# Designs tried in a protein design run: designed miniproteins, single chains, continued (2). Part 87

Each design is a single chain, and the fold is of that chain. pLDDT is the mean over its residues in the fold that is shown.

## One batch from the design tools (miniprotein)

Design m7027
Fold by ESMFold2-Fast:
Structure m7027 (fold): chain A 80 residues (1-80)
Amino acid sequence: VTAAEVKALLESGLSPEELAARLVALGASPEAARAVAEAVRAVVEATGAAPTATALAAALGISVDELARDFVEGIRRLGG
């Protein structure tokens, strides 16, 4: 899974469940994909942000490119 692939998925405005399914299709482990989906849901619940790349990045005070890189690193650390 690459930062460009994660960025494209986040820019698509997918639900957490759809995001997890697409990440598994790109070779992420089910555990890593679930962790990313849960992280998106947790940020939405904590901040009230929409589950889009732009809204999540803004709520966290980072760029969309930084958000995508952070998710790729998280996936790699969880064995995806």
Scores: mean pLDDT 75

Design m7028
Fold by ESMFold2-Fast:
Structure m7028 (fold): chain A 78 residues (1-78)
Amino acid sequence: GSVSEEQFEADVLVALGEIYLALANLDEKKGDFDSAIESYRKAIELYEEALKIDPSNETARKGLEYARQKLAELEKKK
C-alpha cells in the first residue's frame, strides 16, 4: 500500500501549516492583519488536509486549534 507515501504527505502538509503559522505571526507583528488572516486560513486548510490523512497527528491538531483561534480574534478586530 501507499501508507508510507500518505504519512510523508501528511508530514509535508503539517510542515507547510507550521510555515504559514510563522508567516501569519510575522505579519501580525507588522500590523499586516489582512496577510496574517490569509496565512492563518492557509494553515487551517493544510492542517485539515493533514488530519484527513493522519487523524492522530497531535501537531496538526494543536496547530489547527491555534490557527482557528487566531483567525477568529483577527476577524473580530476588523
Scores: mean pLDDT 84

Design m7029
Fold by ESMFold2-Fast:
Structure m7029 (fold): chain A 95 residues (1-95)
Amino acid sequence: SLPPELIEKAKSRLTELFPDITFSDETIELYAELIELSGSEEKANEIFGKKIIEIANDFNIKEINERLIETALKVAIAELKGEKIPKEEIKKLLL
């Protein structure tokens, strides 16, 4: 459903933002979806960055890893769609 060009752009940008992390196709697709839903990379990165910080602080996560990034993307996308993921479900996503 997402344009291939957006997925390729998402992969390049996500790798640039986090060069020490290897991303799954699923995580790349989530970032592409966030860009589409937010309307711009700048807005997506603002929402995404804030969500990483919020989840890392809430669950005492000290190192940025793919699981945190994937979880932050899933939560950000859900919130943009008007859904709230409860804390217990976020905890499960981080496992």
Scores: mean pLDDT 88

Design m7030
Fold by ESMFold2-Fast:
Structure m7030 (fold): chain A 96 residues (1-96)
Amino acid sequence: SMSEEEKKLVEEAKKLYEEVVELMKKYLEKLGYDVTGKSGAEIFELVVEKAKIGPEILKILTEYSKKALETNKFAEEAIKAFKEIKKLLEEELKKL
């Protein structure tokens, strides 16, 4: 059973994921990619594959996966990873 604290962290992680996907869509559109009808997963895959920051995002996601499995703190590690990805996307969008 999930605690009230854990439930709050899961909702924060979900909100950050949605914010990251929207920033990724904006970034891809500025690069000339059509994002219409693409899922969040497809958007993530396209950014990792095509963006200059793709390798950095992949490294963050890999480290998140390792730490989440080791600590069983999936929501907390996801929040940390998505905040870092969000910052990278915001910095790259300012350069475009």
Scores: mean pLDDT 85

Design m7031
Fold by ESMFold2-Fast:
Structure m7031 (fold): chain A 98 residues (1-98)
Amino acid sequence: MTLKDKLTEEQIKEFNNFIDSLKKAIEELYKEGKVSKETYEKILNFLDRLKENPPSIEELERMFDELLASVPEKEKDIVELIKQTILDYINDLLEKSK
């Protein structure tokens, strides 16, 4: 089951807005020289894929494992931070009382 199957249309919009805020944060890190252009582009493509087709939690974790394997060791910490931030946000959305 994908996130799209579990979330309302409003929650999907909130998730997309959250992903856009992460894209801006990563752009700032790139401008500050804290991530390479290659890693920056991989993260942007990853975030765009999440917006177009919100995956299941299991698929999301697999996608993060693939992303982590593709980036330099020194830049894995930023990918881990993004992973934790997204997982925390999704868990909050799924547990959110209406």
Scores: mean pLDDT 79

Design m7032
Fold by ESMFold2-Fast:
Structure m7032 (fold): chain A 66 residues (1-66)
Amino acid sequence: LSDEEVLELAVEAMRELGVPEERIERFRELFLKHHKDGMSVPEAMEAAGLSAREVMAVLERMAERQ
């Protein structure tokens, strides 16, 4: 998966979990920056403003969608 495909899967999972669009837009800005700086996907998600609990929930939903 490309970085952009990972981002779109995460965004879709966040919407399914009821995350507000304001948080999703901020996540989009921060996720790609931190991931490109060498952070893993879970680390970049936390750096982009998600709690560890939210990261686990998003990753679980992403796995369900392949």
Scores: mean pLDDT 78

Design m7033
Fold by ESMFold2-Fast:
Structure m7033 (fold): chain A 75 residues (1-75)
Amino acid sequence: KEELVKEVEEETQEVHYTGAEVLQATRDPAVRAHVAGIVLEADALAKESKTASPEQIRELLERVRELGEELRALL
């Protein structure tokens, strides 16, 4: 369980880093708002992982990875 939570935290950190890169690359307010929403969702998933079951944490990890991919598509 602790290892899975750590993976969610690491993927959430990558979402923050990728989001910061997108925000540095664009001044578009719609894109900036979208990035802020993705980062907020990733933070909420990371918080949820601390009290979730191992099966639920795997689902949360997949979602955070999807959010990271969505941000990378904006680069």
Scores: mean pLDDT 83

Design m7034
Fold by ESMFold2-Fast:
Structure m7034 (fold): chain A 120 residues (1-120)
Amino acid sequence: SMSDKLLELHEKYEEIVLQTLKELREIAEKENKEEAIEIIEKTEKQLKELFEKAKEAIKQKDYESFFKTLSEMEELYSESIDKVLSELSEEGKKKVRKIVDDNHKKITEILDEMEELIEQ
């Protein structure tokens, strides 16, 4: 079904976002940036709650609530990356930007596929 395909795409989105945060945490840990680690941990917790809310919306076929939750997740993710970047060294910032840019392409492809499914 459309809901099953949308759930599959959302699970791929979740995997990429959580993997990105894990890689950011490893950089922050190597630089001993406790504030950056705390931002990442708080963001992971909040995103996991939003992921569950998004999955429930998909199961209920409440696509308006799903896309609203998706927008909240994107905003939280973007804000958290900016905060993490502000705490890191110039070398750490370069590494984070590379990871985020590489993963942003994958995220954009998934988001485009989600929108195409709903517009059918």
Scores: mean pLDDT 89

Design m7035
Fold by ESMFold2-Fast:
Structure m7035 (fold): chain A 75 residues (1-75)
Amino acid sequence: SQADARSKLYVLEDANGNRYLAVPGPVVGDKIEVTLYPGNERYWVDAATYFALEEGDTITLGGKEFTVVKVVLPS
């Protein structure tokens, strides 16, 4: 379906070296819900910003800065 853009998963690292898997959920308007594992914390972020992320980029979730350490594409 043309409505299903290939969803990007990311491995994110915080300032303390903790790593999380970021999994995209539903898109509502200009926002996408992102779930961080293993804590199952959920954040709404700008969808265009989320989909544009590449390795080495930073993203702020819940006032906390994360670095993208790996981009995971579904096969």
Scores: mean pLDDT 79

Design m7036
Fold by ESMFold2-Fast:
Structure m7036 (fold): chain A 80 residues (1-80)
Amino acid sequence: SPLYEEAQRLLAEAEKLIAAGEAGEVDVADLEEALGLVERAYQLVMEDADMPQDERDALIARLEELTVRGTELLAAALAA
């Protein structure tokens, strides 16, 4: 599905920003952008009624992982 491919692309972009944030290389705006990419990927998963359940479950698991990592990192950055 084109929506599945786009969701994977958005999550890959978010993961790069989060990984850079974990290395101390990004600011609050970059972390907010990463979480925005995760949210957009979530919307694409919810909109694709034809997405196979195994692919949906895999994307949701990755979304949850990146949301936790990004949110913790953003909270730390805002507290600094």
Scores: mean pLDDT 83

Design m7037
Fold by ESMFold2-Fast:
Structure m7037 (fold): chain A 77 residues (1-77)
Amino acid sequence: TLDEEEARRLAYAVAQALGFDPETARRIADKLAPELAGLSAEEATIKAMRYVADEAERQGRHDLAAKARASVENLEA
């Protein structure tokens, strides 16, 4: 079970790993942290990856959206 600060660090790491720049990753992490708090690390990772995929698609970054969705599919084995 993640606290909000742990959730923020996790969301930042996920956004960075999927190719967002540090400033954008921090902004995504700040927005997601309250929503990920109280989840397990696995649940939080899946939710963060889904959000990052949706955000990438909104920005027209279809390559990043595809990577994020593939990562979610692998985790939901």
Scores: mean pLDDT 80

Design m7038
Fold by ESMFold2-Fast:
Structure m7038 (fold): chain A 83 residues (1-83)
Amino acid sequence: SKLKEELDKLEKEAEKLYKEGLETKDPELIKKAIEKFEEYKKKKLLLLQTSSDQEKIEKFKEEAEKKLKELEEALKEIEKELK
């Protein structure tokens, strides 16, 4: 499916940017990873909503929120090191 391929690409791009940002301690790469993950989250939620699977929607929202917090915490730590 085209949407599944798009979601897979967004997730991989977010992970690549996050890994590179951690390795290079580049806050701009972490910010880009957050942006890509937010895009992934929005599109994935749209897909899940079309299935009307409320349990999967709620579970994904919880997992996505946890992942976003991890990314934001990593950004804050890198920014502290640069100050």
Scores: mean pLDDT 83

Design m7039
Fold by ESMFold2-Fast:
Structure m7039 (fold): chain A 74 residues (1-74)
Amino acid sequence: MAEELREQGRRVGEAARRVALFAGEPEEVAERLGRAAERAGELAATDLERAEEVAAEVEEAALAAAERARAKYA
């Protein structure tokens, strides 16, 4: 169970990382977002509600980062 939840977090993190890189964010920022999502998966083993909230926040943060990157061109 915990392993499957960690895998889900890893997938979310991978998607967030790809979005950040596509938006032109540095590799370090993309990796940080990915690792945060993986951590949410780890938290699912002890606090499922919090893990889901953290995963959602990581997703929102990735989208916000992409929006800020685009604003630099505007």
Scores: mean pLDDT 69

Design m7040
Fold by ESMFold2-Fast:
Structure m7040 (fold): chain A 69 residues (1-69)
Amino acid sequence: SRLEEALEALKKDPNRRIIVIEAEEAEEALKKGDKLAAELLAQKRYDDVVAVNEKAVEDALRQELERLK
C-alpha cells in the first residue's frame, strides 16, 4: 500500500502528473522509486524524478506490492 500510495500520489499531481523514476533495472527502480517517492510524499513536495522505463517501473512496483501481501 505504501508503494502504491506514493506512486499514485506522485502521478496524480494535476500540475505535474508525470513523475519518472530513473533506474537501470526494474528491481533497482523499485527500491529507488519506493524510497524516493516516500520521501517526496513525506516532505509534501516533489523534486524532479525521471524514469527511463516508466512501464517497467510500475510493473516492478506492482510485483513488489503483491509480494508483500
Scores: mean pLDDT 48

Design m7041
Fold by ESMFold2-Fast:
Structure m7041 (fold): chain A 75 residues (1-75)
Amino acid sequence: LLEEAEELFKKALELKAAGKTEEAWELFLEAAVLYIEAQDPSARERARELAELALAALRGEISEEEAREAAERLE
């Protein structure tokens, strides 16, 4: 589930970069639901950071490249 959600967040960022903003938001919301359903506290912390990065990129507050680099740095 978390692996799938992370993949969906990355796909949403790709769609945003391609100009498909509506599809990007749809995948972002789907990924967010999967992360919220996660019961692992440590996974929720990572999920919150990934969701904040994806949301910021979708809103245009940071670049997609910056969001990808930050997400890759998360451990």
Scores: mean pLDDT 69

Design m7042
Fold by ESMFold2-Fast:
Structure m7042 (fold): chain A 66 residues (1-66)
Amino acid sequence: MEAVEALVERLKELTIKSKEIEELIEELRKKMLELLPKTDAETHDEFQKELEPIAEEILKKNEELK
């Protein structure tokens, strides 16, 4: 289907989703920068645990774009 209204609505959705993903990536980057200076085994586990929820949300949003 190539109805202009449907295409405009889809483009709007993709733009909103893209912006949401960008904001999540920025949050992930900030968390990485906060945790990166601490690199023992216990801190590495905490690093992954803090980033996992944000990564899951990014994956979910990215899947909706496909």
Scores: mean pLDDT 70

Design m7043
Fold by ESMFold2-Fast:
Structure m7043 (fold): chain A 83 residues (1-83)
Amino acid sequence: DPEKQERIARAARRLIEEIRRVREAAGPEVGQQVADLVEQAMETGDFDTAIRNLEELKKTLDPEAGREIDRVIRALRELERAS
């Protein structure tokens, strides 16, 4: 389904951009933690576990970095919905 594939591609591109923004806001270590959680979700299909872990990570960060984690969570939910 070309429409479904385009939706998945758009969601994936947004997710990559939002992970980059986390790295810029919170540093490379936090950016890598977020990337690892997203990779696990994509590999296993367990988006709920990744989202819970992102919510816990958000609690350890400042409000600006936490906002970028919210953008990753939103992008990850869009990818799940598109899949």
Scores: mean pLDDT 85

Design m7044
Fold by ESMFold2-Fast:
Structure m7044 (fold): chain A 71 residues (1-71)
Amino acid sequence: LPKPSPEYRALLQRIEELDKKNPTIEEYEEVIAELRRLLPTADPDLQKELERMIAGLEGKIEWLKEQEAAA
């Protein structure tokens, strides 16, 4: 398993902290932007992890948008 950069480790901690609270769409979008910034310089195994994380966070954003639209 490739060793993640310090930036990637910081993002993992940030995501864990967000998951402990009720975060906003904007907070998720900021994390996704940082993950996307790391994607082109990552090795193939790390790229797969980043893509999975981005997809998961995008799913959370869609869920939050559906909650707002349903209100």
Scores: mean pLDDT 75

Design m7045
Fold by ESMFold2-Fast:
Structure m7045 (fold): chain A 78 residues (1-78)
Amino acid sequence: MQRGEDLMVQAGLARSQGDDQTARQLYRQARDIYQQVDPNSPYVYGSQSSIYYLDGDYDRSQQLIQQSQDIMRQQGQS
């Protein structure tokens, strides 16, 4: 878990510096780690959403944020 979270922090820092290419690579690495642990994890959708946002695909980014929230709600009720 901490490795994926560390990659998300590093991706956010790269993004804040305008290094979108490095940010994408770090978000992809974080997504792959989360997906390997639990492919239905809300963190998989969250990291993929950040990638779409960097690509300018705001509609898909928003859709994945909504899916992430839906999964978190279902897990909280289970």
Scores: mean pLDDT 80

Design m7046
Fold by ESMFold2-Fast:
Structure m7046 (fold): chain A 89 residues (1-89)
Amino acid sequence: MAAKKAEYERMVAEARRYSEEVNERLEKLREEGKLKEEIELKREAAKRMAELLEKKAEMFASEEEKAEFEAKLPPIIEEFEKYLEEQLK
């Protein structure tokens, strides 16, 4: 129990930190007009978020725990999910 909770908190902290770094870099890339690098960063971030969601599904038994994990992640994930949906069209 304690070990799984520690892994969960580590994953949440890592996802949040990564999301913040991605957001800061995206803002800079937009200011510089580097569209190709912005697209590549969004693609990599979307892939990483998908991997985190998959690992979350394996680690947590309840929908409540999954909802809590998603609530702790920055809104940036919603933007990347929408980006993925547009790319899959």
Scores: mean pLDDT 64

Design m7047
Fold by ESMFold2-Fast:
Structure m7047 (fold): chain A 94 residues (1-94)
Amino acid sequence: SPQDDAANRKLLGENTNNALNNLGTSNSLLDQAKSSDSSTQKAAYDQIDKNAQNNKNNADEALKIGASGLAKFLNSALDTLTSYGNEVKNLYNS
């Protein structure tokens, strides 16, 4: 129905904004991961993992609404977050 369509479009917009905010936060967290303080590094890892999970949830939700193009975009954002997480872990292990 038109009401259901409007609600779904609003939800897709919210999911997209959440994914973009998560990417912006991950860039800042990568800098925190360069800290010599182990507690700061761990907090950065934990937050990157949370951001990745949130983005995955948003992508899964987009798929349920039939927005395959948006889901592909959100999955690409998740790949970017995963890359940041791997870079952070590599810095810790070096």
Scores: mean pLDDT 63

Design m7048
Fold by ESMFold2-Fast:
Structure m7048 (fold): chain A 62 residues (1-62)
Amino acid sequence: SDAEKVKKELTELSKRDPRITQDTINSLGYSTEVLGMPAEDLINAVRRHVETGEALGSFIKE
């Protein structure tokens, strides 16, 4: 599922940035499956968060 894909990619990114916690991974997986947010958008938002250091919410449009 898209949530599993998000969790896998975020687990790899968490090796580079300890701010990406298991709670963050689970929450974003929930957003993908329950709220219908595209997995690619969530993965890209987390990558931008890691690269720029800006708050994750700045890359996720609600």
Scores: mean pLDDT 65

Design m7049
Fold by ESMFold2-Fast:
Structure m7049 (fold): chain A 62 residues (1-62)
Amino acid sequence: SDIKKLLEEYKKLFPEIINDIKKQVEEAMKRFPERKEELIKEYNKFIESMKQYLKDLEEKAA
């Protein structure tokens, strides 16, 4: 099914996406140290959203 293919793709891409976003956040914190708390909060929110999306795909694939 298409959902199972999406789940497999996201499981492969998830670590790469996380690493890319982490690098971007670290660079942004160096550029805007006054925004570090905001940037960390948004990063954590993003991680939680990605985890929820993966969980939703797993439930739909079952």
Scores: mean pLDDT 80

Design m7050
Fold by ESMFold2-Fast:
Structure m7050 (fold): chain A 85 residues (1-85)
Amino acid sequence: MPSLEELFEEIAKIIKEAGLEDNEELQRALQAVYLAFASRAPLAVVRARADAFLETARKAGMPEEKLEEIERLLREAIRVHEALA
């Protein structure tokens, strides 16, 4: 299974491909999600931050196809997080 780091590197690549790498609000939202996973926060906190990140990406103009890719990667990260609980 891919590591947490590999999943977030793939998300960062998608953000760069969408031309949103310099969007500070989106970067902060991504950091908040990563820190929730890295600190082993409760599942409810992880899900809330992931949902907030997806909404921030959508408002920033992320294409729907790329949002679906990010959602898939976040779902995989959540599965890994649940398996460690």
Scores: mean pLDDT 83

Design m7051
Fold by ESMFold2-Fast:
Structure m7051 (fold): chain A 92 residues (1-92)
Amino acid sequence: MEKELEKIREALEKLKEIKASPLVIKAVETVRDAAERLARGEISLLEAEIDLGMARIMLGVAKLINASEEEIEAVEEAIEALERMIEERRRE
């Protein structure tokens, strides 16, 4: 869980450094907020899955508007990290 949170935070920092589009930043912020709240037990798995679904929709839109490879990779890494956190919680 902590490693996944670190990856999400690193992805967000990278996007801010490269001055990524607001949509791409918003997608990773959505993932970060869900991951942090899930880690604190403040949201259900269902709520985390809804936020994950929203981030995936935003990733799809970013690809349609020709976001850079670096922007796409950062969003995908953040989504994968949240997916791993959700899967780990389901196994408990």
Scores: mean pLDDT 84

Design m7052
Fold by ESMFold2-Fast:
Structure m7052 (fold): chain A 95 residues (1-95)
Amino acid sequence: MIELSEEELEILRRLAEEAERRAAERGREREELAEAAERIAENLSNEKLSLRYRALALLGRMEDEEEANRFGKEVSALLKADDLDAAQALIDEKE
């Protein structure tokens, strides 16, 4: 269980968005990013942030770059809209 400051949570959210884009564009690093994201998600009590890191882990394991990019954009838009139920459903369907 990791307790993070408000500022650190904002930084992590921005890093998650950048990591999603980079994971989709740089397939060679996707597996390492997915592993790191999954580890972070397991230690977060914030549901929105945990869902974002779960999405990053899925993005890192997707072989189709076009599908990964589409999924990343869609889940990111849902998380930005605070539609956590829709984001959770999308992530669960892609597991």
Scores: mean pLDDT 69

Design m7053
Fold by ESMFold2-Fast:
Structure m7053 (fold): chain A 80 residues (1-80)
Amino acid sequence: SMKDLLIKAISAEILVVGLEFEVRLRLRNGKPIDMEAIERELAQLNQIVAELKSSGDPELIAIADKIEAKLAKIKELVAK
């Protein structure tokens, strides 16, 4: 349902913010990053983004765009 998709979208937005924060903290402190775990988590979040975009709902698409931008930033951070 639309309600279930909105809950899923908000949960994914919270998770991606937390992931970016964790990656930034680990990089700042010189701690190793588990690249395989990060890649799996990015793939799962990208699946949610695709699901939200396919809904055709402007509110869900806006949330998906926000998540996608943060996923791109995380990819940049770990590639350095």
Scores: mean pLDDT 86

Design m7054
Fold by ESMFold2-Fast:
Structure m7054 (fold): chain A 62 residues (1-62)
Amino acid sequence: GEEYARKAEEAARAGDTAGALQVGLDAAREFGPEEARKAGERAEKEGMRLASSALYAGADLA
């Protein structure tokens, strides 16, 4: 979960919004949408707001 949050935040901070969303989709496909949402909640608690948004969007689209 944490590795996906870090990758999504790094992609988003680099201006790669599509890459950040793809990381969120990959997390939802690999672990399921509930686990992707949990990763998004954890990212939000750690202040990774861009990663949180990407993980929630990936979970909703999966």
Scores: mean pLDDT 78

Design m7055
Fold by ESMFold2-Fast:
Structure m7055 (fold): chain A 61 residues (1-61)
Amino acid sequence: GDPEKTAENAIKGAEEALAKGDVHGASAYLGSGLREMEEAGASEELLRRMREKAKEMGAVI
């Protein structure tokens, strides 16, 4: 799919999960999104931004 949309959807899903106290759900959204972006050939900048967001959120990826 579109790597930018994949990133936005994953981040939004993770933020909504964290708002409900679901850290495991947030990690799953970010991890799945990162993998899909890598497979789609996303830029290193987008991948870096996703990893930084995951780190800020305390997700394990």
Scores: mean pLDDT 78

Design m7056
Fold by ESMFold2-Fast:
Structure m7056 (fold): chain A 100 residues (1-100)
Amino acid sequence: SMAEETKREVLRTWVYELLPYLAAGDVDAAVAVLDEIRERLRKVGLLDPELEREIEHLKLILQGRAVTGEFELTAEESRALLAEMQRQAPEYVARAEALL
């Protein structure tokens, strides 16, 4: 399906483009990569509202900013989540490659 194709493209970009920046703790570079992913998806007409919301939510988490709504995080919780993502990056690579 188109949603599955979109997920594969996002996962590929996260694995090959985003993970090195997350592992290095380079938040600004990681955010820039997410903005590039969003722009690519928008240009090909694959950016749906759910995916756009997920990308924006991840940007806020990476920046250590509070997220409001059904899912509320403090700056401290956002930083803790980033640290956990960095720690588990190799496992994300392995799982994402199994899906590709």
Scores: mean pLDDT 62

Design m7057
Fold by ESMFold2-Fast:
Structure m7057 (fold): chain A 80 residues (1-80)
Amino acid sequence: TEEAKKKAIEVVERAIEYLEKKEKYHEIDKLLVVDALEEAISKLPNKEDFKPYLEKILNSKNKEELIEQLKELLEELKKY
C-alpha cells in the first residue's frame, strides 16, 4: 500500500515534468500519461476515490489543463 502510493506519486510527478519540458504537445502525450496513471492507481486499495481525478485528466483540452489536473491528483495522493 505505501509502496503503491509512492509509485503513484512518482508517476504523477514524472508526468508533470515530462509535459512541462515538452515544447510540442500532442494527444498521444495525454494518452501515454493516462495509461501510466491508470496502471499505478489500479494498485491502490482506495482507487475508486481517484476516479474523478482521472476523468478530469482525460477531459483536459490542452497541455496546461492536463498539468493543472495532474497537480490536483498529486495533492490528493499526498493526502492519502
Scores: mean pLDDT 82

Design m7058
Fold by ESMFold2-Fast:
Structure m7058 (fold): chain A 96 residues (1-96)
Amino acid sequence: SFSSGRPLYVAVIRLKPVSDDEAKKIEERIKEMAKEVGALAVKVSREPSGNLVFVAFAESKATMEEFVQRFEEEFPELIISTFVAPITAADAEALL
């Protein structure tokens, strides 16, 4: 089965509220970093609190750890929380 033969990895990174202009710049930079490390996809949303939430998907734990490390190095003052977990391909598709 293509849907569950190997786990993917998901990261959920929550950032402090920023202006819309800053949010756009952060999104563009994070999507660039995701491409550089070989992450599968990154989605961004805004919570009612104004927090930015990034959900990233990767084929390996190592790729996800590299992505998270680069994120933490570039935006250390903005990060509220970071969660990394294995996820099924089917569950990842449902979140995308």
Scores: mean pLDDT 82

Design m7059
Fold by ESMFold2-Fast:
Structure m7059 (fold): chain A 68 residues (1-68)
Amino acid sequence: SKEEEIKKLEEEIKKAKKELEEARARLDEVSADPDAPLEALLAAIGDVLRAIGDIIEAEIKLKKLKES
């Protein structure tokens, strides 16, 4: 049902937001470490961007479903 799909998307958004928080924490740790290689910084940035993308995708799906 539409209600079940909404709940599933809300749970996916909640999970993705936790992943973003974890990715941001990792980025902060790497950014604060003067000895961290550039590759580690780029990987941490990539993880943040990926998590943001996951949130946006799920929120777009949720919006479309609620507009139906």
Scores: mean pLDDT 86

Design m7060
Fold by ESMFold2-Fast:
Structure m7060 (fold): chain A 75 residues (1-75)
Amino acid sequence: MELLKEAVELYEKGDNVGAAAKAFEAMREFAERYAEDPEAVEREAEENRELIEKAEAYLLSLPLSDIEEARKLVE
């Protein structure tokens, strides 16, 4: 959740590329943990639903160019 919180903070500061990069890192960690313990990840997601929804809304509002640049920074 810290990576998602950092992504939201970066977006609110106007760092779209940094925000998208942190969101991608958070998604990767979630996917890895979900493969090992889906119930624990679902519980964490439920507790942080507002943060996840906010991060998703921000990511969806970003220009494709910023998303592509962020993807290069992560993988």
Scores: mean pLDDT 79

Design m7061
Fold by ESMFold2-Fast:
Structure m7061 (fold): chain A 85 residues (1-85)
Amino acid sequence: MVDSTVTLTAAGRRGRVALFAQGVEDAPVGETDVTVEVKNIPENTTLDVEVLEFDPERGVRVTRYEVKVLAEKGKPGKILSVTKV
């Protein structure tokens, strides 16, 4: 297995934001911007990512993304694409 790390950021959101990423147990929560570091990514992996927005006027909004990561031995993870599902 190749261990790689990638950083994911949800930015510019209204209200409180929680970012759920595959392989991260505790979802980080912030106001407008939230960042999570995903570690131990297997080679050539697609990560499932959910962004939950807690808008005080409109309720909870959920956006799902697929993030394709290229993991190479001895190198940091490279994000190849981010696709909204």
Scores: mean pLDDT 68

